# Designed miniproteins, single chains, continued (2): the designs that were tried, part 15

Each design is a single chain, and the fold is of that chain. pLDDT is the mean over its residues in the fold that is shown.

## One batch from the design tools (miniprotein)

Design m4490
Fold by ESMFold2-Fast:
Structure m4490 (fold): chain A 61 residues (1-61)
Amino acid sequence: TRYLVTLEFKEDTTVAQQSEAVREIHRLLREHEDEPFEVQEKKAEEIAKKLGATKVTIRRV
């Protein structure tokens, strides 16, 4: 399955931190691929916020 992930961060967030967040989100979605999409979205949102994201949007493509 392919995912489109869009994250928004605070102005003081570094490119390295943003890249790490994107990688962790994609890893989480891949590891939980067998779970309902709604569960994947909730887990990804929790991790993204923990990694400094202020907004998360996830879509299957």
Scores: mean pLDDT 77

Design m4491
Fold by ESMFold2-Fast:
Structure m4491 (fold): chain A 96 residues (1-96)
Amino acid sequence: LDARIQALEDGLRELYGAEKVGEASEEKDGIKVRATAFKLPNGEYVVLGVLEKDGEVRAFVATLNEKGELIEASERPEGVTDEEYERMLEVARKAA
């Protein structure tokens, strides 16, 4: 798990010149969500989110504008409910 997340973080820094600017996490009803925010040279944020549920890990990516408003996100992962997906997006906004 940690190695996969590290590879994504390294890719953002090396390929896009991204700088890590924040982290947020939440645990509720046995579901753990964590997000790490990176600032791009253009002023936008890319957020890497991870949801852990029933021993499975699901990742998503969100892009926020300079104001921290969501402009794009990966599709809801299979097996993630709409409520869990909204929770992931909220944690992503808190990380930036």
Scores: mean pLDDT 76

Design m4492
Fold by ESMFold2-Fast:
Structure m4492 (fold): chain A 93 residues (1-93)
Amino acid sequence: TTELTEEIIQEAMDVSIEVARRAALRSAELGDVEGGIRSARFLLDHGTQPVINGAIGQGRFDLAQQVQQRRDEAIKELEEEARKTYEEKKKKE
């Protein structure tokens, strides 16, 4: 079992957010902004839950809370960015 440090959590979150972001933005570019946001939310919720559970299991409640907060902030940012991408694409067509 790998010890969960703030550095490992940050790296895992960065990767998870980037994957979800790319999926959301690509879906928005294809005209399905709401589907992209739903997919990103699903990926982040299910992808981060094992990390949250692992942090709790190691007594790192601070890290679990940080992961939950960052996930929620990432979803908000992805939603805004996906909608912006969709609107910009519409203006060019």
Scores: mean pLDDT 78

Design m4493
Fold by ESMFold2-Fast:
Structure m4493 (fold): chain A 64 residues (1-64)
Amino acid sequence: MDAAELAGEGAKLALAGDEEKGLELMRKANQIAGASDEDAERGLRLALAGRGEGAASMVLSRGK
């Protein structure tokens, strides 16, 4: 499944300064993984704090 790829791309976009697109990709990853929009927003905040890999893993783990 491409949820991990979408979450990783979302984290990279947020760190590159495109926070809106980063959040949208994380929301799509959450829909695929069965997690909530709140998990996507928390994932984005962790990515912006310099924890992009941890944010992506947390979002996907929540939905699993």
Scores: mean pLDDT 65

Design m4494
Fold by ESMFold2-Fast:
Structure m4494 (fold): chain A 61 residues (1-61)
Amino acid sequence: MKLAEQAIAWALQELKRRGEEITAERVKELAAEILESWGVKAKVEAEQVGEEIIVTVTPLP
Protein backbone atom coordinates (compact mmCIF):
# COMPACT_ATOMS: atom_id res chain seq x y z
CA MET A 1 0.00 0.00 0.00
CA LYS A 2 1.34 3.47 -0.90
CA LEU A 3 2.33 5.71 2.05
CA ALA A 4 -0.38 8.28 1.29
CA GLU A 5 -3.12 5.62 1.11
CA GLN A 6 -1.77 4.01 4.28
CA ALA A 7 -1.84 7.34 6.15
CA ILE A 8 -5.46 7.91 5.06
CA ALA A 9 -6.42 4.40 6.22
CA TRP A 10 -4.70 4.99 9.58
CA ALA A 11 -6.45 8.37 9.94
CA LEU A 12 -9.85 6.73 9.40
CA GLN A 13 -9.05 3.95 11.89
CA GLU A 14 -7.77 6.45 14.48
CA LEU A 15 -10.86 8.68 14.19
CA LYS A 16 -13.01 5.57 14.66
CA ARG A 17 -11.02 4.57 17.79
CA ARG A 18 -11.38 8.07 19.26
CA GLY A 19 -15.14 8.02 18.61
CA GLU A 20 -14.81 11.14 16.44
CA GLU A 21 -17.07 11.91 13.49
CA ILE A 22 -15.43 10.99 10.18
CA THR A 23 -15.39 14.27 8.23
CA ALA A 24 -13.28 15.51 5.31
CA GLU A 25 -11.61 18.12 7.55
CA ARG A 26 -10.66 15.63 10.30
CA VAL A 27 -9.40 13.01 7.82
CA LYS A 28 -7.28 15.71 6.12
CA GLU A 29 -5.84 16.96 9.43
CA LEU A 30 -5.04 13.56 10.90
CA ALA A 31 -3.62 12.10 7.65
CA ALA A 32 -1.31 15.14 7.42
CA GLU A 33 -0.14 14.57 11.03
CA ILE A 34 0.51 10.88 10.34
CA LEU A 35 2.52 11.64 7.18
CA GLU A 36 4.55 14.26 9.09
CA SER A 37 5.25 11.75 11.89
CA TRP A 38 6.60 9.36 9.21
CA GLY A 39 8.90 12.08 7.86
CA VAL A 40 6.84 12.55 4.69
CA LYS A 41 6.26 16.13 3.52
CA ALA A 42 2.92 16.39 1.72
CA LYS A 43 -0.08 18.65 1.26
CA VAL A 44 -3.33 16.87 2.13
CA GLU A 45 -6.67 18.09 0.79
CA ALA A 46 -10.07 16.52 1.42
CA GLU A 47 -13.54 17.25 0.04
CA GLN A 48 -16.94 15.81 0.92
CA VAL A 49 -18.95 14.87 -2.20
CA GLY A 50 -22.32 13.52 -1.13
CA GLU A 51 -21.58 10.54 1.14
CA GLU A 52 -18.01 10.15 -0.18
CA ILE A 53 -14.80 11.81 1.02
CA ILE A 54 -12.24 12.46 -1.73
CA VAL A 55 -8.67 12.85 -0.44
CA THR A 56 -5.81 14.28 -2.52
CA VAL A 57 -2.19 14.03 -1.37
CA THR A 58 0.48 16.13 -3.09
CA PRO A 59 4.16 15.46 -2.25
CA LEU A 60 6.19 18.51 -1.20
CA PRO A 61 9.95 19.02 -1.74
Scores: mean pLDDT 77

Design m4495
Fold by ESMFold2-Fast:
Formats: sequence, C-alpha cells, structure tokens
Structure m4495 (fold): chain A 68 residues (1-68)
Amino acid sequence: MAEELIEETRRRIREVLKDDPNAEEIAERIAEHLRAGVPTMSLEELEGVAAIAVGVARTVAENRRKRA
C-alpha cells in the first residue's frame, strides 16, 4: 500500500543519511511529498518517485562524506 511505501522510503532515507544531522528532517519532508502525491499518482508512479528520492539521498550522503 502507499502508506507502507512511504514509511519504507522514510526508513531507507534515514539509514542512507544516518551520519547527517538533518536526516530526520529530510526523511520527513520526502515522506510528506510522497503522501501529497497519493491522491493523484499511481502506486507505480509513487514507487518511481520514491526510488529517485532514495537516489538523491545517497548522493547527498556521498557528498557529506567527501566534505567531512
């Protein structure tokens, strides 16, 4: 279900960004964007957006490690 996808995505982003002090805020904002899409997007479209969000979070985590 969409709620399970959103919660899984939030959890995954927190894990990817675990060393980032803004991890909780970023995960919550992405979850809010996905939740806002639920009425107008299919589950497949939400899965695509969630995959992109996780990919962006990984890029942020990599950039954090390079600067730290």
Scores: mean pLDDT 77

Design m4496
Fold by ESMFold2-Fast:
Structure m4496 (fold): chain A 76 residues (1-76)
Amino acid sequence: TDEHVRQVLEDTRQQNQQALQALQQGDYQTASQLAQSVGGSRNNQASQAAQQGDSDTALSLLQEVIDQLDRQLRSI
């Protein structure tokens, strides 16, 4: 169970990291799509910010999600 939970968290972290990289490269469409595919309130907000060209807000939200996932991974 813990191993499966760890894998899901690592996969989610990787998807958010890819979205963050797309934003840093100015690829708002890919970043928005990746964030939306993860789902959840913060990722949906990041997707909307990316669609509006608000890279600072989108980057901040994605980094917050990655930081939260890192904390969860350390607790398992």
Scores: mean pLDDT 84

Design m4497
Fold by ESMFold2-Fast:
Structure m4497 (fold): chain A 65 residues (1-65)
Amino acid sequence: SVVTRETAVALQIIGGELDGKVELAPVGGIDAVSADVKSLEEANEIRKLVLEGVRSGKPIKPVLN
């Protein structure tokens, strides 16, 4: 499945921390990403995949649920 619009915004915020292209606080974006999963453990796994996707310039698909 594909991520939501809110998750897409979160990806840009997180990517900004990696690339330094945006100065928004990534914590807000991470909260939006976490809302897409049913457990905090899965949210952490999604977060790692999200950061990888942002770095690679590709979207992340949440496949845990």
Scores: mean pLDDT 43

Design m4498
Fold by ESMFold2-Fast:
Structure m4498 (fold): chain A 72 residues (1-72)
Amino acid sequence: MDKPLQELPLPNFLDEETIERIRELVEEGRYLEASRLTVDTAEENARRNGQLTEDAREGVAIARRLLAEGEA
């Protein structure tokens, strides 16, 4: 457990604990759920830290669009 990443804006946006959960879903072959969890958790963490910017919101919206295309 290293703290260097936690100081960065990006790791604060997506916690390592969540990344591990996403990895588990991927290993189970649940790629759609893993992608959806990534997008939802990234948005939630950004809100909680008060670091949600217009760029971050746009990135999440784009990611959700790509996820919807992958679901089809």
Scores: mean pLDDT 62

Design m4499
Fold by ESMFold2-Fast:
Structure m4499 (fold): chain A 91 residues (1-91)
Amino acid sequence: MSLELEILGSMAIIALSVAKIEAERRGDKESVEILREMIKLIAEAEKTKDKEVLIKALEEAIELAKQLPDKELGEEVVKILEKLKENAEKL
């Protein structure tokens, strides 16, 4: 695994963790659980050290983000994850 790939995975986890804290502050328990699932998916993908596995995990996380009850938060998360996926694909 390249250092750049590891950084991208870590950036995804940080972004999702910040989003989860915002959902907790808003009392949105459903968004908190979905964001926790997304964090778990990315963290498991990082353990494989495989670019294609990370890209698939990012795609799955993007689809989960579209299901967030808070549509504004969901749209922001989707944009961040799509940029990270694009950067991973260029490695």
Scores: mean pLDDT 86

Design m4500
Fold by ESMFold2-Fast:
Structure m4500 (fold): chain A 97 residues (1-97)
Amino acid sequence: MTVEEALERERDGFVDAALGNLEKTRQLAEKNGDSKAVEAAKRAIEALRQARDKGISPETAVGALLLASIAVTEVKNGNFDGAAETLERLAELLEKA
């Protein structure tokens, strides 16, 4: 395997994991009826998909996974306002990438 193939595989793994956490965050927010967290999750999901298509860096992919992991933990703990803020910060990070 080339170094390029290894880096792409690692980046793609982080993006897929982040998308999984964001989709779970959206589902939990929808189940709770929190429209603000739902819209923030949808924005973050779309921003991550667009960043992936533009060739997101491994560093940005790691940052996205970290923020997505925080957001899903916040939603699991009933902190939908905190999750919405975390998701908005993630979307801004990805939209600038």
Scores: mean pLDDT 83

Design m4501
Fold by ESMFold2-Fast:
Structure m4501 (fold): chain A 94 residues (1-94)
Amino acid sequence: SSREEALARRVERIMGPLEEYLKKTDPELYQRIEASSIEELLNSPNLLALLYAMHRAIEAGDREAFREALKKISEFLGVDPERAMEIVEEALLG
């Protein structure tokens, strides 16, 4: 859907800044995330793991994994996916 495509573009915009932030603040966590599969990231219901799951789902063309991660992000934060993205974008890009 056009909504999913718009959210996917927003995720891809934050990944560079997120990666740089993690490499500087928690390099061991960054290495663990890099070593994780999409399934492992989806089974770790924290915002950071789910953002990386969305990113890898986009790279793999796995629409179902992307939708699952998106749903889990909105449920974890208790807000719409678009609002969750605004919060992350403000933290990393603003």
Scores: mean pLDDT 82

Design m4502
Fold by ESMFold2-Fast:
Structure m4502 (fold): chain A 78 residues (1-78)
Amino acid sequence: SELEKKGEEYRKKGLELEKQGDYVSAADYFLQSGLYYYESGNYEKAGESFLLAGQSYRKGGDLEGLLRLGKEFERLFG
Protein backbone atom coordinates (compact mmCIF):
# COMPACT_ATOMS: atom_id res chain seq x y z
CA SER A 1 0.00 0.00 0.00
CA GLU A 2 1.00 3.67 -0.33
CA LEU A 3 1.14 4.05 3.47
CA GLU A 4 3.42 1.01 3.81
CA LYS A 5 5.71 2.47 1.10
CA LYS A 6 5.88 5.74 3.09
CA GLY A 7 6.69 3.73 6.22
CA GLU A 8 9.63 2.08 4.44
CA GLU A 9 10.77 5.42 2.90
CA TYR A 10 10.82 7.18 6.29
CA ARG A 11 12.55 4.18 7.94
CA LYS A 12 15.34 4.29 5.31
CA LYS A 13 15.78 8.05 5.79
CA GLY A 14 15.97 7.50 9.56
CA LEU A 15 18.72 4.89 9.08
CA GLU A 16 20.70 7.30 6.86
CA LEU A 17 20.45 10.08 9.47
CA GLU A 18 21.45 7.73 12.31
CA LYS A 19 24.51 6.64 10.28
CA GLN A 20 25.42 10.36 10.02
CA GLY A 21 25.04 10.82 13.82
CA ASP A 22 21.86 12.92 13.52
CA TYR A 23 20.05 10.86 16.15
CA VAL A 24 17.19 13.26 16.92
CA SER A 25 16.23 13.72 13.23
CA ALA A 26 16.62 9.94 12.73
CA ALA A 27 14.22 9.33 15.65
CA ASP A 28 11.62 11.74 14.18
CA TYR A 29 11.74 9.83 10.86
CA PHE A 30 11.46 6.47 12.69
CA LEU A 31 8.45 7.81 14.64
CA GLN A 32 6.73 8.89 11.39
CA SER A 33 7.65 5.52 9.81
CA GLY A 34 5.93 3.75 12.72
CA LEU A 35 2.81 5.89 12.33
CA TYR A 36 2.60 5.12 8.58
CA TYR A 37 3.08 1.38 9.19
CA TYR A 38 0.43 1.45 11.94
CA GLU A 39 -2.06 3.24 9.64
CA SER A 40 -1.33 0.60 6.94
CA GLY A 41 -2.13 -2.21 9.44
CA ASN A 42 1.46 -3.48 9.63
CA TYR A 43 1.73 -3.47 13.43
CA GLU A 44 4.95 -5.53 13.52
CA LYS A 45 6.90 -3.01 11.40
CA ALA A 46 5.21 -0.15 13.29
CA GLY A 47 6.52 -1.56 16.59
CA GLU A 48 9.99 -2.04 15.09
CA SER A 49 10.08 1.60 13.89
CA PHE A 50 8.88 2.87 17.30
CA LEU A 51 11.70 0.91 18.99
CA LEU A 52 14.23 2.50 16.61
CA ALA A 53 12.73 5.93 17.41
CA GLY A 54 13.14 5.33 21.15
CA GLN A 55 16.75 4.18 20.77
CA SER A 56 17.62 7.19 18.58
CA TYR A 57 15.91 9.77 20.86
CA ARG A 58 17.90 8.26 23.77
CA LYS A 59 21.20 8.45 21.82
CA GLY A 60 20.41 12.09 20.96
CA GLY A 61 19.46 12.96 24.56
CA ASP A 62 15.99 14.17 23.47
CA LEU A 63 13.76 13.59 26.50
CA GLU A 64 10.88 15.56 24.91
CA GLY A 65 11.09 13.26 21.87
CA LEU A 66 10.95 10.20 24.13
CA LEU A 67 7.87 11.61 25.91
CA ARG A 68 6.21 12.35 22.54
CA LEU A 69 6.93 8.78 21.39
CA GLY A 70 5.45 7.41 24.62
CA LYS A 71 2.26 9.48 24.18
CA GLU A 72 1.86 8.29 20.57
CA PHE A 73 2.37 4.66 21.63
CA GLU A 74 -0.23 5.05 24.42
CA ARG A 75 -2.68 6.66 21.94
CA LEU A 76 -2.31 3.76 19.47
CA PHE A 77 -1.96 0.74 21.81
CA GLY A 78 -3.24 1.92 25.25
Scores: mean pLDDT 90

Design m4503
Fold by ESMFold2-Fast:
Structure m4503 (fold): chain A 86 residues (1-86)
Amino acid sequence: MTVTLSLVEAVERLAELLGAEPSALEGARLLQELAPEATVTVPENPTAEDLHRAVMEKVRELASDPELAARIAEAAGVDVSDIVVP
């Protein structure tokens, strides 16, 4: 089975598996605010690699929209790919 997670939920699960700093969640929340419909589809019991791949693919999709990428960069002062993954 697969499950659909919000971008924030996917990054939360990835952070738990990797022991990553909570600051990674702040970037994910910012992205989710600018793209509230952004979701990732992962296996029901995803590995850290499954979550990381899905999150990075979604970030790249968001970055491929020049209007959304510009809004994210302006709000965070960073590139979209740098916001989600520390």
Scores: mean pLDDT 70

Design m4504
Fold by ESMFold2-Fast:
Structure m4504 (fold): chain A 68 residues (1-68)
Amino acid sequence: DELERRREEIEKRIEEEIEESLERMEIAIEIIIMLHEGKSVEEIEEEFRKKGIELDRELLEEIEEILK
């Protein structure tokens, strides 16, 4: 049944999108917490790099500006 196959494909893509959004939100929350604790943008980049996550420098600077 092609309709069931299409539904499964759509559900899988929606789940992937939700998971990506949740991961980005968790990363953003951690960044905000670290900035509030007084960590520099460079220190935050290094901590995430140790976890295997490469952060966008521009995004980090933007979040820092918003919190000021």
Scores: mean pLDDT 76

Design m4505
Fold by ESMFold2-Fast:
Structure m4505 (fold): chain A 69 residues (1-69)
Amino acid sequence: SLVDHLLSLDPESLAKYLLTLPEERLLPVLREAGDAAVAKLKQLPESAREQLLSKLPEEAREYLRQALA
């Protein structure tokens, strides 16, 4: 499944993959992947997390910012 594929990625590859998604797919994918994907993204260096968040659309950015806190 898509979720299994995402959870098989290392944190850096997961972040890169999220940045390739169309805006309308980001929030649904983040919700579907859930806490496990958030836990992987928390393993990113602070600079990489900030870079990811800065490139996301506002709704996905706020969702992920809250989840990463």
Scores: mean pLDDT 80

Design m4506
Fold by ESMFold2-Fast:
Structure m4506 (fold): chain A 67 residues (1-67)
Amino acid sequence: GGLREEAERAVEDLRRDPSEENARKAANAGTALGQLGYAEEARRIAEELESFGHHEEAERARKGAEA
């Protein structure tokens, strides 16, 4: 699978278990998508991270979308 599939799995894992490890994986995927120009998808991942209380990871994903 591609980066989008990896991001979908990371978000699914985060929804099942909102651990710091799963939050980091989701943030990394969001940052990578943002850097490739998928800003809307990166923002959506940041919103999911915020909803689980992972504010630092959410900010990192948002900043990636702006790069």
Scores: mean pLDDT 81

Design m4507
Fold by ESMFold2-Fast:
Parts: structure tokens; C-alpha cells; sequence
Structure m4507 (fold): chain A 67 residues (1-67)
């Protein structure tokens, strides 16, 4: 399910943030964005909203590393 895919992406994003690996964070953000688009197209509002929130959090962490 998309919710299970999102859970995996959340764990991957968390590990990338802990490693402070900007490249991995951007890669996971792209995967999260693709999942968000798919969830939106399928009408899975809950998964779409959670993916949007997660992508925003990863984006903020990338921004912190680049400052």
C-alpha cells in the first residue's frame, strides 16, 4: 500500500538526516514527492498529506545543511 511505502520512505529519510547526507536527503525527497503525487491521483488524501509534510521536513533539513 502507499501508506506502507511512505513508512519505509520516512525511515529512509530519518537515516539520511541522521547521517547529514544532503545527496541521500534529496533522493528521498524526490521519492516522497513521487509518492505524494501518486497518492493524490488515487484520492488517498491521508497518505498524500503525510507525504507532503515529510517532504517539507526533509527540505528544511537540506536547507539547514546548505547554510
Amino acid sequence: SLAEELKKLKERAKKAIEKRDAREMVEEMNRITQLQIQANQEGDDKTSAEATKLAAEVSKEVEKLLK
Scores: mean pLDDT 83

Design m4508
Fold by ESMFold2-Fast:
Structure m4508 (fold): chain A 69 residues (1-69)
Amino acid sequence: SALREAAMGVAEAAAGGKAEGEEARRHAQLLEDTGGVPAENAIAGAKALADSGVPVEAAGGILAREGRK
């Protein structure tokens, strides 16, 4: 689904050290459009999860869950 793909994209970008890059911004905007999570919050959340050592798959799941609230 678009929401899951967007959440995974944000998580992957954050884990790769590109949380504030163009790719991260694009996926965060898609998550905002499909999941209702503001792009800046998605980026900040993904970066916090990556900095805490959370695996990309788990981080993506958390972001997708937040988008469903």
Scores: mean pLDDT 84

Design m4509
Fold by ESMFold2-Fast:
Structure m4509 (fold): chain A 102 residues (1-102)
Amino acid sequence: SMEEQKARARALLRELLPDLPDEVIDALINARVAAQQGADPLEQLDALIELLEEYIKKKIGVNSNKLLLHSLKGLKLRLEGAPDEEIEKQAEKAREYLEKLK
């Protein structure tokens, strides 16, 4: 069921990124479901990026939120047809924050 799939996704995200706020995990799962139902992926990405930047400003889950921020910015750039060099800059930043996670 959809609820079982959401619960499994939540558990996996919590295991991989233990410092992520519950609101961020919920927003990621809901954005994926919305995209599968025909929502604009760029609109969903912009909303997620804004939420992540708010948590980073509050200094909550900083490394996990920055990892996701740069991963989502890279995905947005790819969807917009940006040059590979700009996408790779975001991927490099995401890898930097992944290395800082315990």
Scores: mean pLDDT 85

Design m4510
Fold by ESMFold2-Fast:
Structure m4510 (fold): chain A 73 residues (1-73)
Amino acid sequence: DRLKEIEKRIEELREQIEELKKTTLEELKKRFPHLTDEQLEVVKYSAIGLLEAAIDFERELKKKIEEEKRKEL
């Protein structure tokens, strides 16, 4: 079921966002030691924004598939 696959992808994206939100600047600094705190915040929030946009895309796909299935009634 394509809807179940979309739901699974949305869950995976939500988990990635939560992990990213929990990641401290100290942890990010360990991964990117040459970036400033401001640059690290931009990277973190840009990544969160990208993942949120991916979730919105998956939700729109789910909505379209559900609408198509309703039309097959």
Scores: mean pLDDT 80

Design m4511
Fold by ESMFold2-Fast:
Structure m4511 (fold): chain A 81 residues (1-81)
Amino acid sequence: EFKEFVKTPVLEKAQERALEIVEKHRKEIEEVADEKELEAIEQLAKAGHLEGLAELAERLGLHEIAEEAREAAREIAEEEK
């Protein structure tokens, strides 16, 4: 039961949460990020790379999005106990 939950379900949940965060804050991202940076953010979200998404958002001054992405990553890790 736990063997496959450690990787596959965590990745899928990370993708879902990352995409939700990006869609929720899309207008704020568009105001700060160039088109190329917005595409990079969407690619990181689709890859389920919550920490990468947080780092990019922080570099763009989007601290709220960075904190939400880090919190989502932490919650997912805790739920897999």
Scores: mean pLDDT 76

Design m4512
Fold by ESMFold2-Fast:
Structure m4512 (fold): chain A 68 residues (1-68)
Amino acid sequence: MEEKAKKIGEEIKKLAEKNGVKVSEEEAFGAGKILSTTGESVDDIINGLKENMKTKEDAEQARGLGKS
């Protein structure tokens, strides 16, 4: 569970940085933890992030998951 959340969080942070959004480790882990509870595989979640996180606005949305 935590390993899955960390891997997803690392991808969120990486994609957000590509779009000019700085995400803290806590925010990235929080977002990864929320996404990890969906029951989807790590690969499916990461592919979804790559498809949907293409703009600064998308990156801000992903960061917001970690605060919720």
Scores: mean pLDDT 76

Design m4513
Fold by ESMFold2-Fast:
Structure m4513 (fold): chain A 85 residues (1-85)
Amino acid sequence: SDLERALELLEKAIEAVEKGDLETAKRYLEEASRLAVETLRSRGDDVTAEQVKSLGRLALAALDKGDLERAKRYLEAMRRLVERA
């Protein structure tokens, strides 16, 4: 499913953060966020879609500042929201 694809991409983003590969982490985050938001909205789950979008923006800002621990926490929060949706 598209949500399973989004979960895979979020896991890859987390792995990239752990390896210090910020550009790869940003690419996976951007793709995962877009896919998750589009899929959740198509199901009528606008609340979870907005939460995922907000966490994605926070994760991106953390990556831009080099705050890897904060970025990882936001990515893990996104993964939990998508997993339970």
Scores: mean pLDDT 89

Design m4514
Fold by ESMFold2-Fast:
Structure m4514 (fold): chain A 81 residues (1-81)
Amino acid sequence: SSEKKEKVDRVAAEAVHLLLTHQAPQEYLDRLLEIVKENKDNPEKLAEELIKLLEEMAEDYAGTPLGERFRRLAEELRKVL
């Protein structure tokens, strides 16, 4: 649906912004952009793959505000699947 795609696109954009503003390792940004590129025409698969990366980043940054933000973004995407 249009609503699902808009929410997935918003979460992806917010994740990119978080990685850039916190000077996170380039590898995370590269992986995120590849996920978006590979799943451009399938919002459900895009959400599933983004959830996996967001949960991994939330674990890698566990105990920090950045990690909590990635966890919340993953939870938002789970609600649209």
Scores: mean pLDDT 86

Design m4515
Fold by ESMFold2-Fast:
Structure m4515 (fold): chain A 96 residues (1-96)
Amino acid sequence: MKEALERIRELGREAVELAEAGDFEGAAEKLDELERVYQEALKRAKTPEEARELAELVLREYLRTLRAAEAAGGPRELILRLIGAILRAIGDLLDL
């Protein structure tokens, strides 16, 4: 679990940096990897507390990337994708 949380933070940071630089394709690739890490970590979560920590972290990283992408004038497709990912993470939290 600790490795998954660290990897999600790393990928989120990279996605923000790429979005701020106007590399929206690179940001989307980091989000793809983050989503894979998150889903695999959720399947392996042994407690509701572990699942909540994952979902809260992922929500925070998506919100940061959304802010960066909007500030940089990112494409609508990326903005809508991030909104969808945020809503899914909120749904995960509500299921706990």
Scores: mean pLDDT 86

Design m4516
Fold by ESMFold2-Fast:
Structure m4516 (fold): chain A 74 residues (1-74)
Amino acid sequence: MSPEERQGMIDMLQIFKQVAEEKGLSDVAQTLQSTIDKLQAGQISPEQVADTLGAVLTAHPDLFPDIVRRMQQS
């Protein structure tokens, strides 16, 4: 994983975490923070990041519109 790819994944995880926190999903936000910490430490693969994001959206599909809105606002 390149530094640019890692930063892109961290940015994506941060958007998911911010939306989860705004909706009061503290456990989801903590899981996302743990994933960010592990990614920064080089302890997880891109596939594990994708699995985490997919699991969050599967459990909380209502987060998707807010995530898209945040991504569009740069």
Scores: mean pLDDT 81

Design m4517
Fold by ESMFold2-Fast:
Structure m4517 (fold): chain A 100 residues (1-100)
Amino acid sequence: MSLYEQLKQLLEEVLKQMEKLSPDEMKELIDQFIDKFRQLAAQMSAEELRKAEEALIEFSKKVTKLMKEKNASPLVASYITLSIAGLLAELRRRVSQLER
């Protein structure tokens, strides 16, 4: 099993958990998710990181949809959105460093 496959399984598991959680609980879960994602990404090649970026963008879209459906507060929605955006920026910087 590749690191990318492990990361995709993590994203799918987190989405399933989020479907049954309140927005405040989703905020707590996103913190745990980011830590696990970082651990997997730390071992990835530039090619795997590019695939991870695409998967994270799709994950972000699904999480945004769930937050709207659950009527999340602007503060919670902003926290989750900025947390994912920060992770995306981190991945992009790492890809750039590895391709130099």
Scores: mean pLDDT 84

Design m4518
Fold by ESMFold2-Fast:
Structure m4518 (fold): chain A 59 residues (1-59)
Amino acid sequence: SLAPLMENLAELAKLPVPELARRLREEYHAPEGAILQVLRLVTGSSAETLEALLKEHPA
């Protein structure tokens, strides 16, 4: 199921981090660890920075 994610990655990269995380969780049913890794790849940010950002924007 990664092929559809890879194909849409360029479009997903245009989304704000909270919206990207929500779509990965709800549409792709990705586990939290996979969501965090995708966010790190897309943004170049550290896991700590991304966890803090997601905590401010829970849903």
Scores: mean pLDDT 69

Design m4519
Fold by ESMFold2-Fast:
Structure m4519 (fold): chain A 92 residues (1-92)
Amino acid sequence: SEFAALEARNEALAEEARAAGLSMEEVVARSDPLTRAAAEAAALYAGMAPEYQERVERLGRELERAIEAGVPLEELTELAREIARVAREGAA
């Protein structure tokens, strides 16, 4: 998955919240916007037109490189939201 690192982070957050006895609402509140946006894009991917899938893949690779480079979470979140926006448009 082009979102493997973000999926792993989401799973880690879910496990942490479960271990702490938090509600699903609290898990969502503690989940960062980057993880949520990436999960949304991944869920929409199969329903997208090919040109949008290609764009999401390119942006996903850019996000992975940015994570590896230690780009601030705020900028990563903006990129992930852009990916989700493209995915929503492609699935429309």
Scores: mean pLDDT 70

Design m4520
Fold by ESMFold2-Fast:
Structure m4520 (fold): chain A 60 residues (1-60)
Amino acid sequence: SPERIRQLIEENRKGIEDVKKYIEELKAKGDSPENKLKILFYEAVRGAMEGVLEELERRL
């Protein structure tokens, strides 16, 4: 239903914001190899979530 798609959009938007916030927190913690790998991983996760969001918005 359109209502369910809107709910999923809101959940995905929140998830993207949470991931962006976490990336900034990781950047603030310094440049250790572990933090660099986590940043790389979560940037990829963010990109995937943004792709899902675009697909959901297209289906409204």
Scores: mean pLDDT 86

Design m4521
Fold by ESMFold2-Fast:
Structure m4521 (fold): chain A 98 residues (1-98)
Amino acid sequence: SEIEEIIEEAEEILKKAEEILDEMRKLLKKIKDKENILKAIGLVLRGIGLVLEIKKLLEKLKKTTDLEEAKKLLEEMKKLLEEMEKLLKELKELLKED
């Protein structure tokens, strides 16, 4: 029961991370300055890496029977989502300076 609730929360984290990555890809297309395009590509590549890490943690979470391990994996996924939100903020700031 508690592990199933943690998995549901973790699936919502992955969904939010993928939505952030999609927004980052859309913002990248709006950047005109060549130097800023290269920086934005770097931010999007980091975002792709974070989504892949979140997916890996979710797969581990689905295989665990230990509640404390499940809680630890969820907290790691939350930290990666916060990192995704920081990348989106940096990309939005970069677009304002473009």
Scores: mean pLDDT 91

Design m4522
Fold by ESMFold2-Fast:
Structure m4522 (fold): chain A 104 residues (1-104)
Amino acid sequence: SKAEKLLRDALVEAKSLDPKQAVELFIKTAEELLKYLKENYSPEDAVKEIERIALRGLIEGHLLGFPDGYIQALTELLNAAAEYIKTGDKSIFEEAKKRVLERA
């Protein structure tokens, strides 16, 4: 799917970036995924799709040999995006972006 391709392309690109740039790329990717899912799915289906993508990202990140901190940042962003879709509360996603960037 386009959502899986966005995640995979971001993971591949992140390998050539420093930690802060990689986290900034993950934030942009999560924002683009949110926009795509909100435009193409019902809220219920968008949540299911992002949870599926988050699990895939965890598996592919480990297989690609990413540091645990990168995988944690990506997972936190995707989980916050799912919660934002469920609740309509954008602050959950904005707070997650701030936390992962502060750790970079």
Scores: mean pLDDT 82

Design m4523
Fold by ESMFold2-Fast:
Structure m4523 (fold): chain A 78 residues (1-78)
Amino acid sequence: SNEEKLRKIEELAREALKSPDPAVRVLAAEILRIIREGRETGDYEKALEEIKRMAEKALKSSNEAVREFAKKVLEILK
């Protein structure tokens, strides 16, 4: 379900906030903001689509840690 996918991504993003890499922490915080907005509006599909677009862009990052985090997010969204 969309709710289950958001929950798994939220757990992953909360873990990523503990990353030593500030770029990973920034991306994780943005994803958590989108999840919060999705819960406030009830539009889980819109939240998941926005997260998917962010993760797809993050895959093109020169930062390997950012790309690895993005891969994990996209795996949940499959």
Scores: mean pLDDT 89

Design m4524
Fold by ESMFold2-Fast:
Formats: sequence, C-alpha cells, structure tokens
Structure m4524 (fold): chain A 66 residues (1-66)
Amino acid sequence: SAGLVRAARTAAELSRDPDMRERLLQAARDVEAGVPGARDRAKRAIRETASTLSDEERLRLSEAVE
C-alpha cells in the first residue's frame, strides 16, 4: 500500500541507524515490487524504528501513514 511505503521511507529519514535506514528503504522497494512477506517485514522494521524515536518524531511518522 502507498501508506506503508511512505511510512517506511519516513522511518528511514528519522532513523539514525544506517543499517536500519537501509533495511527500511529495501522494505519499501520490496513492498512496491510485491515481494512475498515484504509488507510484514516493513511493518516490523517501522515498529522497531518507532520504538527508538521521540514523541515528535513518532508523530511525524504517524502523519506519513495517514
């Protein structure tokens, strides 16, 4: 879905971990390509990133989903 791809890209922008950023960008590409399991992997990576963010950064991430 467009919202999930946007959320993954926004999470990548907010992440200070280069490995997580790369994982989120790859997850976004895999979701767009329709790769099996990609949506679940993207959701997991987004949740892991959200747990490391400030309240303000989590709000920005939430806006990308909406």
Scores: mean pLDDT 82

Design m4525
Fold by ESMFold2-Fast:
Structure m4525 (fold): chain A 62 residues (1-62)
Amino acid sequence: MSSEELQRRMLAASELILPHRERLAADPELAKRVEELVRRLLTSPDEAAFERELAALREVLA
């Protein structure tokens, strides 16, 4: 994965997470789930897998 692609994926995840940072600080179980989804998102082998993990992250934070 290129540095630019990694940065793009990190930015996308950060934009979803930042509004919920206080919620994540109060809920360690949710924080652990989000951390695992971010790991999967960053290590996704293709764009389709990335979009699926991003959708899962959005669902968890809904």
Scores: mean pLDDT 81

